# Designs tried in a protein design run: designed miniproteins, single chains, continued (3). Part 61

Each design is a single chain, and the fold is of that chain. pLDDT is the mean over its residues in the fold that is shown.

## One batch from the design tools (miniprotein)

Design m10107
Fold by ESMFold2-Fast:
Structure m10107 (fold): chain A 114 residues (1-114)
Amino acid sequence: SAAVLARLAALLRELEALHRALLEGRLDLPRLAALVAELTDLLLAHPDLPLDAAREAAETLLALGQVLAAAGHHELARFVLAQARRLADLLEDRDPAFAAELRAQVAAIEAELA
C-alpha cells in the first residue's frame, strides 16, 4: 500500500541519517537497532512490496552491518547482518541471484567478526 511504502521510505531516510552519524562518531545504537528491526518486520509483513524497494532495504542493512563491524560494534553488527539474511530469505523466490550475493556478502562480514 501507499502507506507502507511511505513508512518504508521514512525508515530508510532515518537509517541513512544514523549511518552518517555513525561515520562521524555519533552513536545512537538502541535507536539504530529499533529502526533496523522495524524495517525488517515491515518488509516481512509485506512480501508483495516492489522488488527495488526490498533490495534497497537489504543493501542499506548490509552497508550498516559493514560500518558497525568496522567500528567494533560487533554485537549490533551481527544483529543487523541477521536481519539482512532474513531479507535475503524473503527475496530468494523473487530474485535468487540477489539473495545469493547478499548472503555471500553477509557471510564474508560475519567471518571477520569471528
Scores: mean pLDDT 88

Design m10108
Fold by ESMFold2-Fast:
Structure m10108 (fold): chain A 69 residues (1-69)
Amino acid sequence: ADEQERTILAIANLSERGKKLLEEAGLTDQIKRLEELNKDPSKEAERSQVAVEAAKKLGIKVTGPRPAL
């Protein structure tokens, strides 16, 4: 089961699912931060870090290395 990894990727890429999860949780600051990071491809590592932080706030268990973006 890689649901946590798929959710982190959805958040990092601000997919429809990722945006809905963050909006429902009231994490608007995380959405704004991820939108700025998504404008710059060189910020992949920072984007991944912010997505992992958002996932942890949503109660998602994060294990192992961060997913590739």
Scores: mean pLDDT 73

Design m10109
Fold by ESMFold2-Fast:
Structure m10109 (fold): chain A 85 residues (1-85)
Amino acid sequence: VKDELAEGLERIAEEAEKMGVSPETVRLIRRVAENVRAAKDDFELDVALTLGEIAAAISKKTGNPADKAAADRVLELIDEARKKL
């Protein structure tokens, strides 16, 4: 569900901040959570998830090891949400 997904993303961002993930990556994860919360329908939610997947994929390729670990958690949570949609 949308609220659980947004809450999960916010939790990942909080843990990422404590683990030394870059401030830019933490802000990006929080922005994805905000986009999920702001989605008015399934189409906007799908767009928010797609943008989150792209952002996470970029972080996995270009980020430090902590950024990559955080990106993996974001991708796992989005994948779980897509299976329930």
Scores: mean pLDDT 79

Design m10110
Fold by ESMFold2-Fast:
Structure m10110 (fold): chain A 64 residues (1-64)
Amino acid sequence: DAKKKREQAEAVGASGPGGAAAMAAGGALITGYWSREEAAKEAARLSGVSREEALRYAEQGAKM
């Protein structure tokens, strides 16, 4: 999906939703509310990125 890929790139690169999603997913992981996969799914829903990409952001947010 070329259109979804462009929107995903813009959401991650152009504005702060990637960082916000990383912090939100990282917080959920730390509090034990969600598994990694569930946290990644919610971060993807909030920021419009793929689950795997959201998981990378979540791991970065939880680590930092």
Scores: mean pLDDT 56

Design m10111
Fold by ESMFold2-Fast:
Structure m10111 (fold): chain A 61 residues (1-61)
Amino acid sequence: SKEDIIERLIEISKEAKEKGKMTDELEKRLKEVYVFLESGRMSLEEAEERVKEIEKEAEEL
């Protein structure tokens, strides 16, 4: 759901900040998914794909 995606975005943000891995690029990507999902400019399917990509990149860093 949209709420689940938002919770995942918050979790990624918290973990990145706690680990000192938050970058301007990561923050921008997280904010973009949130804003586009909230405004209806991004579908749930697209948002889920983008969150998975961000999670994978954050795990590899």
Scores: mean pLDDT 79

Design m10112
Fold by ESMFold2-Fast:
Structure m10112 (fold): chain A 57 residues (1-57)
Amino acid sequence: DREEIERKIREAVENAKALGVPLNVDLLAQELGVPRALATEIATRIAKELGVEVVEW
């Protein structure tokens, strides 16, 4: 299931990049129904790879 979560997070980061907006990890964690810490870990890694800023509430 971690691979599926990573794919969904990657899609969210790619969408944020396409729109030119930062990725909100708190909103992402709630939308995916995953722990904030897990969403933050994966999203931060992918966001650095793709050049997207990560923000929190």
Scores: mean pLDDT 82

Design m10113
Fold by ESMFold2-Fast:
Structure m10113 (fold): chain A 76 residues (1-76)
Amino acid sequence: MPDEAEVLLALAEIYFAIGKLDYQRGDYESAIESFEKALELYREALEKAKDNPVLQAEARRGIEEVEKFIEEIRKK
């Protein structure tokens, strides 16, 4: 089994994908909800991956990408 950090990262990616689909549809409220869930999961993955620099890098990258989408919506 992958470690818990890897599972959390996979879940974060799923919510990020859902948020991007909502964003493409112009459903910004639902997109923000999914992005915020993805952000929480990426942050948990980062905490759980304290001794795994590869997973830490993936989680940090996910956080940055999600935050960019949230900022773009909130600028409207």
Scores: mean pLDDT 84

Design m10114
Fold by ESMFold2-Fast:
Structure m10114 (fold): chain A 97 residues (1-97)
Amino acid sequence: MSVEEIREEFLKKAEELKEKAIEEGKGKSDEEKRKIILEMAREMGKRLEEAVEELRRAGASEEEIEEFREEAAEYIVKLVEEIAKELGIEPPPIPAP
C-alpha cells in the first residue's frame, strides 16, 4: 500500500467518525456532546498510530511519518471544531497525539 493510500484511508475513516459523532450528539446535553467528541478524537488517535505503523511497514521515511503525524493531528483538531460547531457547543481541548 502506498503512503497516499494510507493517508486516504485515514481521511475516509475520519469522515465516517465525524458523521457518527454528529448523529450520536443530536438531542444530547452539552456535556454528553463533549464526551462524544472526545471519544471520537481518541478513536482517531488510535487510527493515527495504526496508520503510522502501516507507513513504517511500507518503508516510509521517519520524515514522511512525522509529516503525516502533524497533518493528521491538525485534521483531527479541524474535525473536532466542525463537529462542535454543528452540535452548537464550544470545541473541547484535545490531548496531544
Scores: mean pLDDT 80

Design m10115
Fold by ESMFold2-Fast:
Structure m10115 (fold): chain A 70 residues (1-70)
Amino acid sequence: SVTEKQELLSRALEIVNKKLAKKLDLATLQAFMDFLSSSQNSTLSLEELIERLSEVLGISKGTLRKELYG
């Protein structure tokens, strides 16, 4: 649902701000912010959003899932 996608994107932003911002370069942070902006009305599934987000951040899907849901 749109709500679940918005919650995913909001949680991803929180994780980046709290844990990843110090480890990521500026280009990756900019790509992440652009991804969040473009994904607010995304037709992609939650699984596809997680896959794209892991690619943008340069972390494994498993690591991302643990941060989002663990």
Scores: mean pLDDT 79

Design m10116
Fold by ESMFold2-Fast:
Structure m10116 (fold): chain A 80 residues (1-80)
Amino acid sequence: SPVQQLLEEARELIERARRYLEQGRLDEAEELVRQALELARKAETLALQNNDKESVREAIFIEAEATMLLMLIYVLKKEE
């Protein structure tokens, strides 16, 4: 489904962002996390329109994960 494609892309972006974080590449990681957050939000909106409760829960989980990663990146960047 279009919702599952958006969620899968968001998860792939989060995984790539984690690899950049392991390399100390904070700006690249931040950009990918922000993209993942936007895709997850789009997936949530579409899932709500489709009354797809399971995909709404998955989207919210990815949004929370992305938000926590952005907070971590923000803290790490303050050490520059």
Scores: mean pLDDT 89

Design m10117
Fold by ESMFold2-Fast:
Structure m10117 (fold): chain A 87 residues (1-87)
Amino acid sequence: MITEEQLRDAIIKAIESFGLDPNDPVIQKFIDEVIKTFRENNGDLVKTKEVLIKKYQERASRRVGFDLSIEQRKIQIVQKAFDLLGV
């Protein structure tokens, strides 16, 4: 089974691959949201990915400009992180 520590490591690698600082407070809140969603879905990676992408897509559909780009970047990070975990 994938652990929270392994998921956190994969997200950090994905964040760094986009040239972002994983120690940024805004990025840390995003990481915490991903880990919280993983806990709430009992460690189910497939369901966690589905829930997160749907959440960020729904937010993106109601945003414009810079705020839209933030939600789109969260989708890209989730996709890359979960791909690193084989999902």
Scores: mean pLDDT 86

Design m10118
Fold by ESMFold2-Fast:
Structure m10118 (fold): chain A 67 residues (1-67)
Amino acid sequence: MITAEDVIELAKKRLPKEYAEKVIEAVKNGDYATALKIVGDALLDGKITPEQARELARAILAAKENA
């Protein structure tokens, strides 16, 4: 099962520190919508690939369903 902790570890691995810190804060607050927005912003800013964005979005959505 995908958990909030799994999302935090994936964000640290895939995102630049600035974006990772924002995703971690959003997830810790249960704000999965903001976490998804930050991943989208990172993709639009050219900081991650579409594949990495899809991986992160799937993990965030799975963690939300398991919350």
Scores: mean pLDDT 85

Design m10119
Fold by ESMFold2-Fast:
Parts: sequence; C-alpha cells; structure tokens
Structure m10119 (fold): chain A 78 residues (1-78)
Amino acid sequence: SKKLEEYLEILEYIKKQSLELTSDEEKKELIEEAVEKLKEWLKENPDMTDDEIREKLNEIGEELQKKLEEIEKEKKEA
C-alpha cells in the first residue's frame, strides 16, 4: 500500500541519518536491527492504523534508546 511505502521511506531516511551521527559499530547494528524489525512488522501488517504504527514506533524506539544508553554508559565509564 502507499501508506506502507511512505513509512518504509521515512524509516530508511531515519536510519540513514542516525547511522551518519555515530561511528560506533555496535550502535549502528542496533539502529539497523530496530529499523529492520519495524520494517518487517509493517510488511506483515500493511493495513495498520496510524495510531497502531505510532505505538509500535514508540515501543521499538524506547527499546533502541535503552540499548544505546547502555552502550554509551559502558564505553564512557573508565
């Protein structure tokens, strides 16, 4: 669907921008994994409402944020 295509394009853009903001390979892997997970979910559920998509984005985003914070904490602590 057009809606699916639009979300996939937005996710690809966000992924590209996020990857450019970090040189950390672990962070890059987590970002790619989170985006791929969401893309798969969208492909399996192309008729989801905008509200349902926002909820899933928030869920995956929060998971990614926690993992990125853990990596930063571990690498910044002497």
Scores: mean pLDDT 78

Design m10120
Fold by ESMFold2-Fast:
Structure m10120 (fold): chain A 61 residues (1-61)
Amino acid sequence: MPSLAEQALAIMRELRAADPDMPDSAIVSAALRALHAQGVPSAEASRALAEAMREYSRELA
């Protein structure tokens, strides 16, 4: 099973691939909503998203 950070990163990459014109802020928000919808607690979701954002930024930069 992937970590929550890997799951968040996968969601972010998938959203960007599906809609390349979607702004990063919208992708990040959507990934956070998806984690919350799956029952991930706020603290864990925020931490996973922060780790995913670092990796995502490395891909974009």
Scores: mean pLDDT 77

Design m10121
Fold by ESMFold2-Fast:
Structure m10121 (fold): chain A 87 residues (1-87)
Amino acid sequence: MEEELREKGYKDGYEKFKRLVEEQPIDLSDVPVGDGLAGLRRAIEKLEQKLIEEAKKNYDEPYAKGFIEGVRKYAEELLARVEAAAA
């Protein structure tokens, strides 16, 4: 049961971050002009941190732990793609 809740959290966290990025492109309007890919990385990290903080406040373990892991996994994959594109 607890393992199932953690796995559900992981999927939900990953899908939530993915959906936000796919359906609502990261808004760069709060990023300094000329920051480019560095600004994208910062926006992704800021959204990741916000989702993690919200999960810690609103969800109980083990679901919260899974949700945070899913959010971090998607952020890591997205940041890796941004970094590869910058290189």
Scores: mean pLDDT 73

Design m10122
Fold by ESMFold2-Fast:
Structure m10122 (fold): chain A 61 residues (1-61)
Amino acid sequence: MLTEEEIKELKELFEKYNGIHPGSGKKFDTFDEFIEWAKTDPDFVKALIEWAREKGDERFV
């Protein structure tokens, strides 16, 4: 489901924001835990990546 590029972007987001909070406020302790969750809802994760680019564009990379 997720491409290698998407996984890399997710890892960068996870590190930049000290963990990702979905709308429920859940924080993940490790990137591996986050990736397992992301595989269950890849469409939401793609939207999250796009949102982060829009909100943190100047410091995203």
Scores: mean pLDDT 61

Design m10123
Fold by ESMFold2-Fast:
Structure m10123 (fold): chain A 99 residues (1-99)
Amino acid sequence: ASSSASATKTFTLKPNSSKFFTFTVPGTGTYTVTVTVTADKEGKFKVKVSSSAGSTSKTFTGTSGSITLNNVPAGDTVTVKVTNLSDEEVTVTVTVTVS
């Protein structure tokens, strides 16, 4: 059985603004980090996930999207940055899953 962990945080994002969320990867070994973003309104969002293993970013249009960062070592700090690229204030829920 695979070890898994998750964390969830909700943000209100003003137009063209960013919020970030950090978490530490628990356990031992290396993991895949999946970030899922769900918005209360249809819009355009940029999600960047960064760690010592590297970084990846993706732009989503709609109310949800996901992005994956591979080979993240346990004990590493993952930073998730969500940017609202729409012209409206939006509430987003960010879920980070480690598997």
Scores: mean pLDDT 81

Design m10124
Fold by ESMFold2-Fast:
Structure m10124 (fold): chain A 100 residues (1-100)
Amino acid sequence: SMLDEIAAQLEALIEETTARLIALMEAGASREELLGVVDEFRARALALAEQLPPELRAQVERLVDGLAGAFETAIAEGASPEEIRLIADIAKQELRALLA
């Protein structure tokens, strides 16, 4: 279904963003580069959420904003790749629960 396709795309986007952030962090990328990845994630995820029914859209938008904010805080605090992965895994679990 369209819902299943959007759910899969959102989960894939979270995974793609997480992998990209970790790779950039390990390469010593600037804070500006890392925040750019988070901004791109937020824009792409919100565009996907716009396709959801209104009853799910607001909840997914809240999750997306929460995840982006968690990444921004982790980046500001110099979090490890393991902490970035944990943040993403929690968000994916919450997304699966919302779209189940």
Scores: mean pLDDT 89

Design m10125
Fold by ESMFold2-Fast:
Structure m10125 (fold): chain A 89 residues (1-89)
Amino acid sequence: SHMDSLVKEQALKEAEENLRKAKEYYERGKQIPDKLDEVKKYYNAAEAAVKEARRAIELGYSPEGVQNLVDGAKKAVEKMKEIVEEAEK
């Protein structure tokens, strides 16, 4: 439906925004040697989740299925934020 298409478009925009944030936190994480491996782990998880979300849209997955993958990327970014911002205090 048209509404399903709009929901998927919004989910893709959210996925791209989370990938942008992940890259930002990864760059900041490079300045924190003792946390870099953990930050990189969540960066890889965020990148993989965004890649899977894009593929799910291409394959015609439900809006709910796509959103679940986007939520995975968001959770990984939230973990990166916690690690980086706490270390920068």
Scores: mean pLDDT 85

Design m10126
Fold by ESMFold2-Fast:
Structure m10126 (fold): chain A 64 residues (1-64)
Amino acid sequence: LSEDALLLIRVASYMTGIPEELIRERLLELLENPSDEKLEEFAKLAGVSVEAVRSLVEALKEEI
């Protein structure tokens, strides 16, 4: 994961009180098997917009 992705996970964890490991695990599931439902669930979990999650997934795919 890029430093930007790690920072986003940390910020989301701080804002929501959800452990960083859980947020990371959900993000990895989303990368391996992307679906609109999983994008919406992750957006709710992280407290961000669905568009922000899509942008993050796209950026992470570029760094494979």
Scores: mean pLDDT 70

Design m10127
Fold by ESMFold2-Fast:
Structure m10127 (fold): chain A 64 residues (1-64)
Amino acid sequence: SMMDKIVDEMLRIYEELVKQGHTEEEALRLALQEVKKKYNLSDAQARKLAGEVIERWEKKHPLP
């Protein structure tokens, strides 16, 4: 779906920013701001995206 594609794009931006040395919180905010602007997302859509990105990141990097 379109939302899944936006989630994948936001996750890629987030991962790249973390690799560049940004904190996880900073990277999440910057990635969300980028996709929200690009796709003209509502606050509700942005909140859903942030939650989905965090969930997918945690599945790849589970806490011990």
Scores: mean pLDDT 79

Design m10128
Fold by ESMFold2-Fast:
Structure m10128 (fold): chain A 113 residues (1-113)
Amino acid sequence: SAREEALLARLERLIGRALQRIVSGEVPQSDLKPSKEQQEAAVDAFVDTYAAAEGLSEATRERIRALLLEEVDLLTKMGISVYSFFQALLKVAKEEGDEAMVAAAEAALKVLS
């Protein structure tokens, strides 16, 4: 739907902003090294929480899951902390007043801590 495409575009924009906060050093790198299984569980917690909050279709839910799994894999290969990524995403979501995104990022962080 047009609404779901707009939410996906918003998620991609907030991911970009979160990465800028890490690159600038505003969000410090965590020493936590989550396993691949913990990373996938964090993505699933994020997607489940966000999809429930926004009433997303199964097709959009799977698109978000695939996008975040790809992002997390790229971050890990670049030596960027997945925990710090979700911390940065939480910070950006709070600044935007996006309550659904805040809840989703908090759910992911709970899995990784």
Scores: mean pLDDT 89

Design m10129
Fold by ESMFold2-Fast:
Structure m10129 (fold): chain A 65 residues (1-65)
Amino acid sequence: DEESKEKLRKLAEVAEEMGKKEVAKKIYEALKLKDIEEAQIEAGKALKEAGILDEAVLKTLEALS
C-alpha cells in the first residue's frame, strides 16, 4: 500500500531529524522489501534497537495529523 510506504518514509525522515541517520538508512533499506509487513517489522526493529521507537512513532503521527 502506497499510504503505508509514505508513512514509513516519514518515519525515516523523523529518525534522521532526531540525529539517527543510520536508523533512517535502515528504514529506507526496509522500504526496498517487496512485503510491506516485512518492511514495517524491520523498520520497527531498527527503531527499537536504537531506543527511539516510541518517540519516533509519536513524532511521525504528529507530523501526519
Scores: mean pLDDT 80

Design m10130
Fold by ESMFold2-Fast:
Structure m10130 (fold): chain A 68 residues (1-68)
Amino acid sequence: SLEAAKARARAAITRAYMTVEGWDEAEAQAQADRILATIERHAAEKGWSEERLIAALENVTAAYEAMV
């Protein structure tokens, strides 16, 4: 689901900022929320389907997981 994909991406981004940049959890979560909001805004502006947005979020998750 889209909600599950967003949650997974949020967790991966948060972990990456905490592990790589040494940010505290609250700061890393705020950054994850900013990144996700940017992706969702871009998707809406470009008329992406839910399936396309899920695929993009899965790619984001994989990229951030690869950083740690």
Scores: mean pLDDT 89

Design m10131
Fold by ESMFold2-Fast:
Structure m10131 (fold): chain A 74 residues (1-74)
Amino acid sequence: DVAKRLAEEAIARAKEALAAGDNKLAAQHYSDAGQAYLSMGNFDEARAAAEKALALDPNNLQARSILDTIDLLE
């Protein structure tokens, strides 16, 4: 599944960005993973990734949008 691989790659890139001290880049990668999980209907993984992104960058609009979408569906 391409979406699952993209989510896993985004998580790996987020961890590398964290190791480099780039919290904003890490948040972007976590929000990309969250969007991929959301597209698969994996709401628990999408929420976890979006929450990590917001913890690193509270202004990450993609992560906020992911959480708003999940809350609307639940």
Scores: mean pLDDT 86

Design m10132
Fold by ESMFold2-Fast:
Structure m10132 (fold): chain A 65 residues (1-65)
Amino acid sequence: GELAEKLSELAANGKGQEIGELLKSLGFSDDEIQDLVAEAVQKAPKGASSAEVAKILGELVEKKL
């Protein structure tokens, strides 16, 4: 989805802070973001890039919207 691609691009460019700000703007709390990030890391293969993890994170967020 559009959000997954956007989060992947931000992560690839070292814009992790902007990812957090974007998710907060969508109504997610810090605790919810932490849980979603943990789930994305758990679903990612070992050695996955930050961009790959961020794409999974975006897909998880899209399913909750």
Scores: mean pLDDT 83

Design m10133
Fold by ESMFold2-Fast:
Structure m10133 (fold): chain A 67 residues (1-67)
Amino acid sequence: AEEQLAAYEGLSPRQRAVLRALAEDPDATNREVAERLGLSPGTVSRHIREVERALGVPVADLVGAAA
């Protein structure tokens, strides 16, 4: 949690927005997240990849796949 929190604070505002949207709705598709944030689905997918790289864990593990 402490390592992930430090990495989270190092994320860009857009990357944090994508992660937060997924945390609030882990079942959301990339299209639904894109609609909420005014992004393209491809941009959301790219930000998910960058967040996973920065945090060292899959976003599914962060946002509820592991409860």
Scores: mean pLDDT 71

Design m10134
Fold by ESMFold2-Fast:
Structure m10134 (fold): chain A 76 residues (1-76)
Amino acid sequence: MSPELLAQTTDVSIRGIEAAVRATIYRKQGDRAGELEALIELYDYSRRDSLLYGDEQSAQRSEQLRAQARAQLEAL
């Protein structure tokens, strides 16, 4: 709601969208490792965005998804 919070949220959201686009590109190329690395980055930005709003529950959910993606990458 403050100008500073809006600017921070916008930057984190843009970085998240960039990570999501990269994940889609890697998936279409059949690069599972690249897709998982991009998803790990996406979930980190989602966690940071949730924390900017004080949404600890959504932040924890994003961290769980990031941990799952990391485990899948390590299992390759």
Scores: mean pLDDT 81

Design m10135
Fold by ESMFold2-Fast:
Structure m10135 (fold): chain A 94 residues (1-94)
Amino acid sequence: SHMDELVEELRERLRELVDRYVAGEISLEEFIEELAELFEEAVRRQIPWERVSELVLEMLNYLMSREKDSERLDRLVEEIGKLTRRAREAMEAL
């Protein structure tokens, strides 16, 4: 379905974002800015929160498997959690 194609595109973009961060190509601030833009795009494309939340959990599991620095991981997980909560509130208000 078209929705499944949008979800798969978002999944791949989230995975690429994690890969760029782990490779040191982007900062924590740049990661969070790009993640916020991806959430805004998901809202514009009317992707349901249930699908977005599944992708966020997949992204977090992938990140935990790739990031070996516990301090970097803890900071990133905290910032992702804050952004995800705000995105959820915005999407549930639609």
Scores: mean pLDDT 85

Design m10136
Fold by ESMFold2-Fast:
Structure m10136 (fold): chain A 88 residues (1-88)
Amino acid sequence: SADDEYLKKLIEKLKETIARLRELKAKHSSDAAFVREVEGVIEGLEETIKRLEEAIKNDASPKELSILLARALAELSAADFLERLAER
């Protein structure tokens, strides 16, 4: 279905974001405050991926999917902010 295709693409985007954040964390390993924030976002993204994979497997309700989508978008926004901070 279109929803399943969208969710699978979203999961791939979240996985790519985790990979970039892991590299960012390694590059800034001496900045304890930044590393802590990056680790928090990685943990949140990993949990969101698990929940999205479970939602696909279990044909989750539109309401459950909307909640997970909102969570994913918020976490992607946090990741983008940290990536932009690191480029300054």
Scores: mean pLDDT 87

Design m10137
Fold by ESMFold2-Fast:
Structure m10137 (fold): chain A 93 residues (1-93)
Amino acid sequence: SELDKLLEEAEKAKTFDEFVQIAEKFINYLRELAEKMKNPEAKEMLKQIIDELERFIEYLKKSNDSDENKIKQGLEALKAAYERVKKIIEEEK
């Protein structure tokens, strides 16, 4: 629910700077979720997703691409991360 709201906000971002602020909120929510996880394997998988996502956003920040293309790539990364997170939560049950 909260991740769905953040994705919706990210899709509405008009500048890359606005997108980054929302992406950082998304990543922080994932960090809070990871700390609350009781299954050590699920927690480590989530931390790996967070690390990969953080590195990709840092890569986009250094890119000279257009805001539109950076937002598009960032959104695809957030959506892919969310699909992986949903599977981890389902397996934790």
Scores: mean pLDDT 86

Design m10138
Fold by ESMFold2-Fast:
Structure m10138 (fold): chain A 96 residues (1-96)
Amino acid sequence: MEELEKKVNELFKKIEEVADRAIAALTPEQARIVRGMLEGARKAIEQGTVKEKARVLYLAAGKIASLARDAGHQEIADEATKLMDEAEKVLDELEK
């Protein structure tokens, strides 16, 4: 359980890094969506359970991946997809 909490906190840091790159590359409207997802993830990291944190990170990474892919930023999309998969793995471990 403590290892999953550390994993979730590390995933949040990586998602913030990918999101910053996405915000710089995307349109102002798309960047606003990414900023909203990050704010939601930050609140979950401060107050939520490990499962709530992992779920919010999964959704945030997935949205970033989708927006980056649609905008033609494949490298950002691939990195965000990898983080989404890591968040899903944490959720799977919690359902075990």
Scores: mean pLDDT 83

Design m10139
Fold by ESMFold2-Fast:
Structure m10139 (fold): chain A 56 residues (1-56)
Amino acid sequence: SARDLALEGARRIAEGVASGDRAVLEEGIRLLEAAGAHEGAAAYREGVASGELQAF
């Protein structure tokens, strides 16, 4: 379901941030896009582009 897909996307983003793994972060963002969470996905993409997400 879209909800389960968004939850998995959020988990992948958290894992990517914790490990500093950009590929895992980007996979989480793709899962959010697939779930229809386009605005949230765009905000995370901007955070990755600025390096801000990797500095939590």
Scores: mean pLDDT 80

Design m10140
Fold by ESMFold2-Fast:
Structure m10140 (fold): chain A 92 residues (1-92)
Amino acid sequence: HMEESEVAKAVREFVEAYIKLKRGEGTPEDYERFLKALEKLIENAEEVKKHRDSLRKLIQEIVDSMDLTPEEKQALRDELLKLLDFIEKLAS
């Protein structure tokens, strides 16, 4: 199992890469970062579930810090939180 700080780092990498890809600004490197972060989160789904509240708060803080419209921020928060919920469901 991964420490919370490593899972939090994976969430940050995942969110930042996801936003760039959604905006059509993503490079092949950003796509690689996204896949690697997603794989790390899935492999550590139990730690994601254990730290659910802190990771959800982190996602909201990251999105809120981005230079996006209020509508884009709301859509991204909803999408990312749903994906995190899916990863959590992989943990038993």
Scores: mean pLDDT 78

Design m10141
Fold by ESMFold2-Fast:
Structure m10141 (fold): chain A 95 residues (1-95)
Amino acid sequence: TVDELLREAAELSREAAEIARKAGLPGVAQMSELAARAAEAARRGEADPASALAAAAASLQALAEAGEEGKVPREVGEKARERARELQEQAEKLG
């Protein structure tokens, strides 16, 4: 369901924010925290679900790029890239 997708997006975005904070990436951490809040707002009917999923995808893409730069473990970046693609695909289906 859309609620399940938004719940997953919020969870992935919170995890990304924590990883980014530990890695010293404040911009990625802020993007990810805002994406998590947007997903929770969308679950309450206070934001557009497609936009919230796209924001989560963008924050995970930023974490994936940090992985390519060696700022976070490569495995973490690769997983973030896969999750970003999945969430972006779902955002496009809803928009």
Scores: mean pLDDT 88

Design m10142
Fold by ESMFold2-Fast:
Structure m10142 (fold): chain A 103 residues (1-103)
Amino acid sequence: HMDLTIKPKKKEIEAYAGEKVTLEFEVTASQDGTVTLEVWRLNEDGSVEKVATKTLDLKAGTQTVSLEIEAPEEEGEYKYIVTATVGRQSVTSEPVTLKVKKK
């Protein structure tokens, strides 16, 4: 059994419309294991959209993981969460706010 936590390194990020954005998270694992990370965009209607998936091997301890997404084409504020799944366990990060500017 693995204890797992995930925390965004930055709560707010700015980008231009359509730009590639790297989200960084601190992930702490109690033991070595394979984790699946899924990035979800939170829509204003309460629905969620999966925008990225990454599977990687974690070592016991705290490490930084990077996830790449594309900024939406429309200017505005968007919220993202990451779920980290190992075996039967899943944990969800705090939201990250992406502020998208027109070019």
Scores: mean pLDDT 84

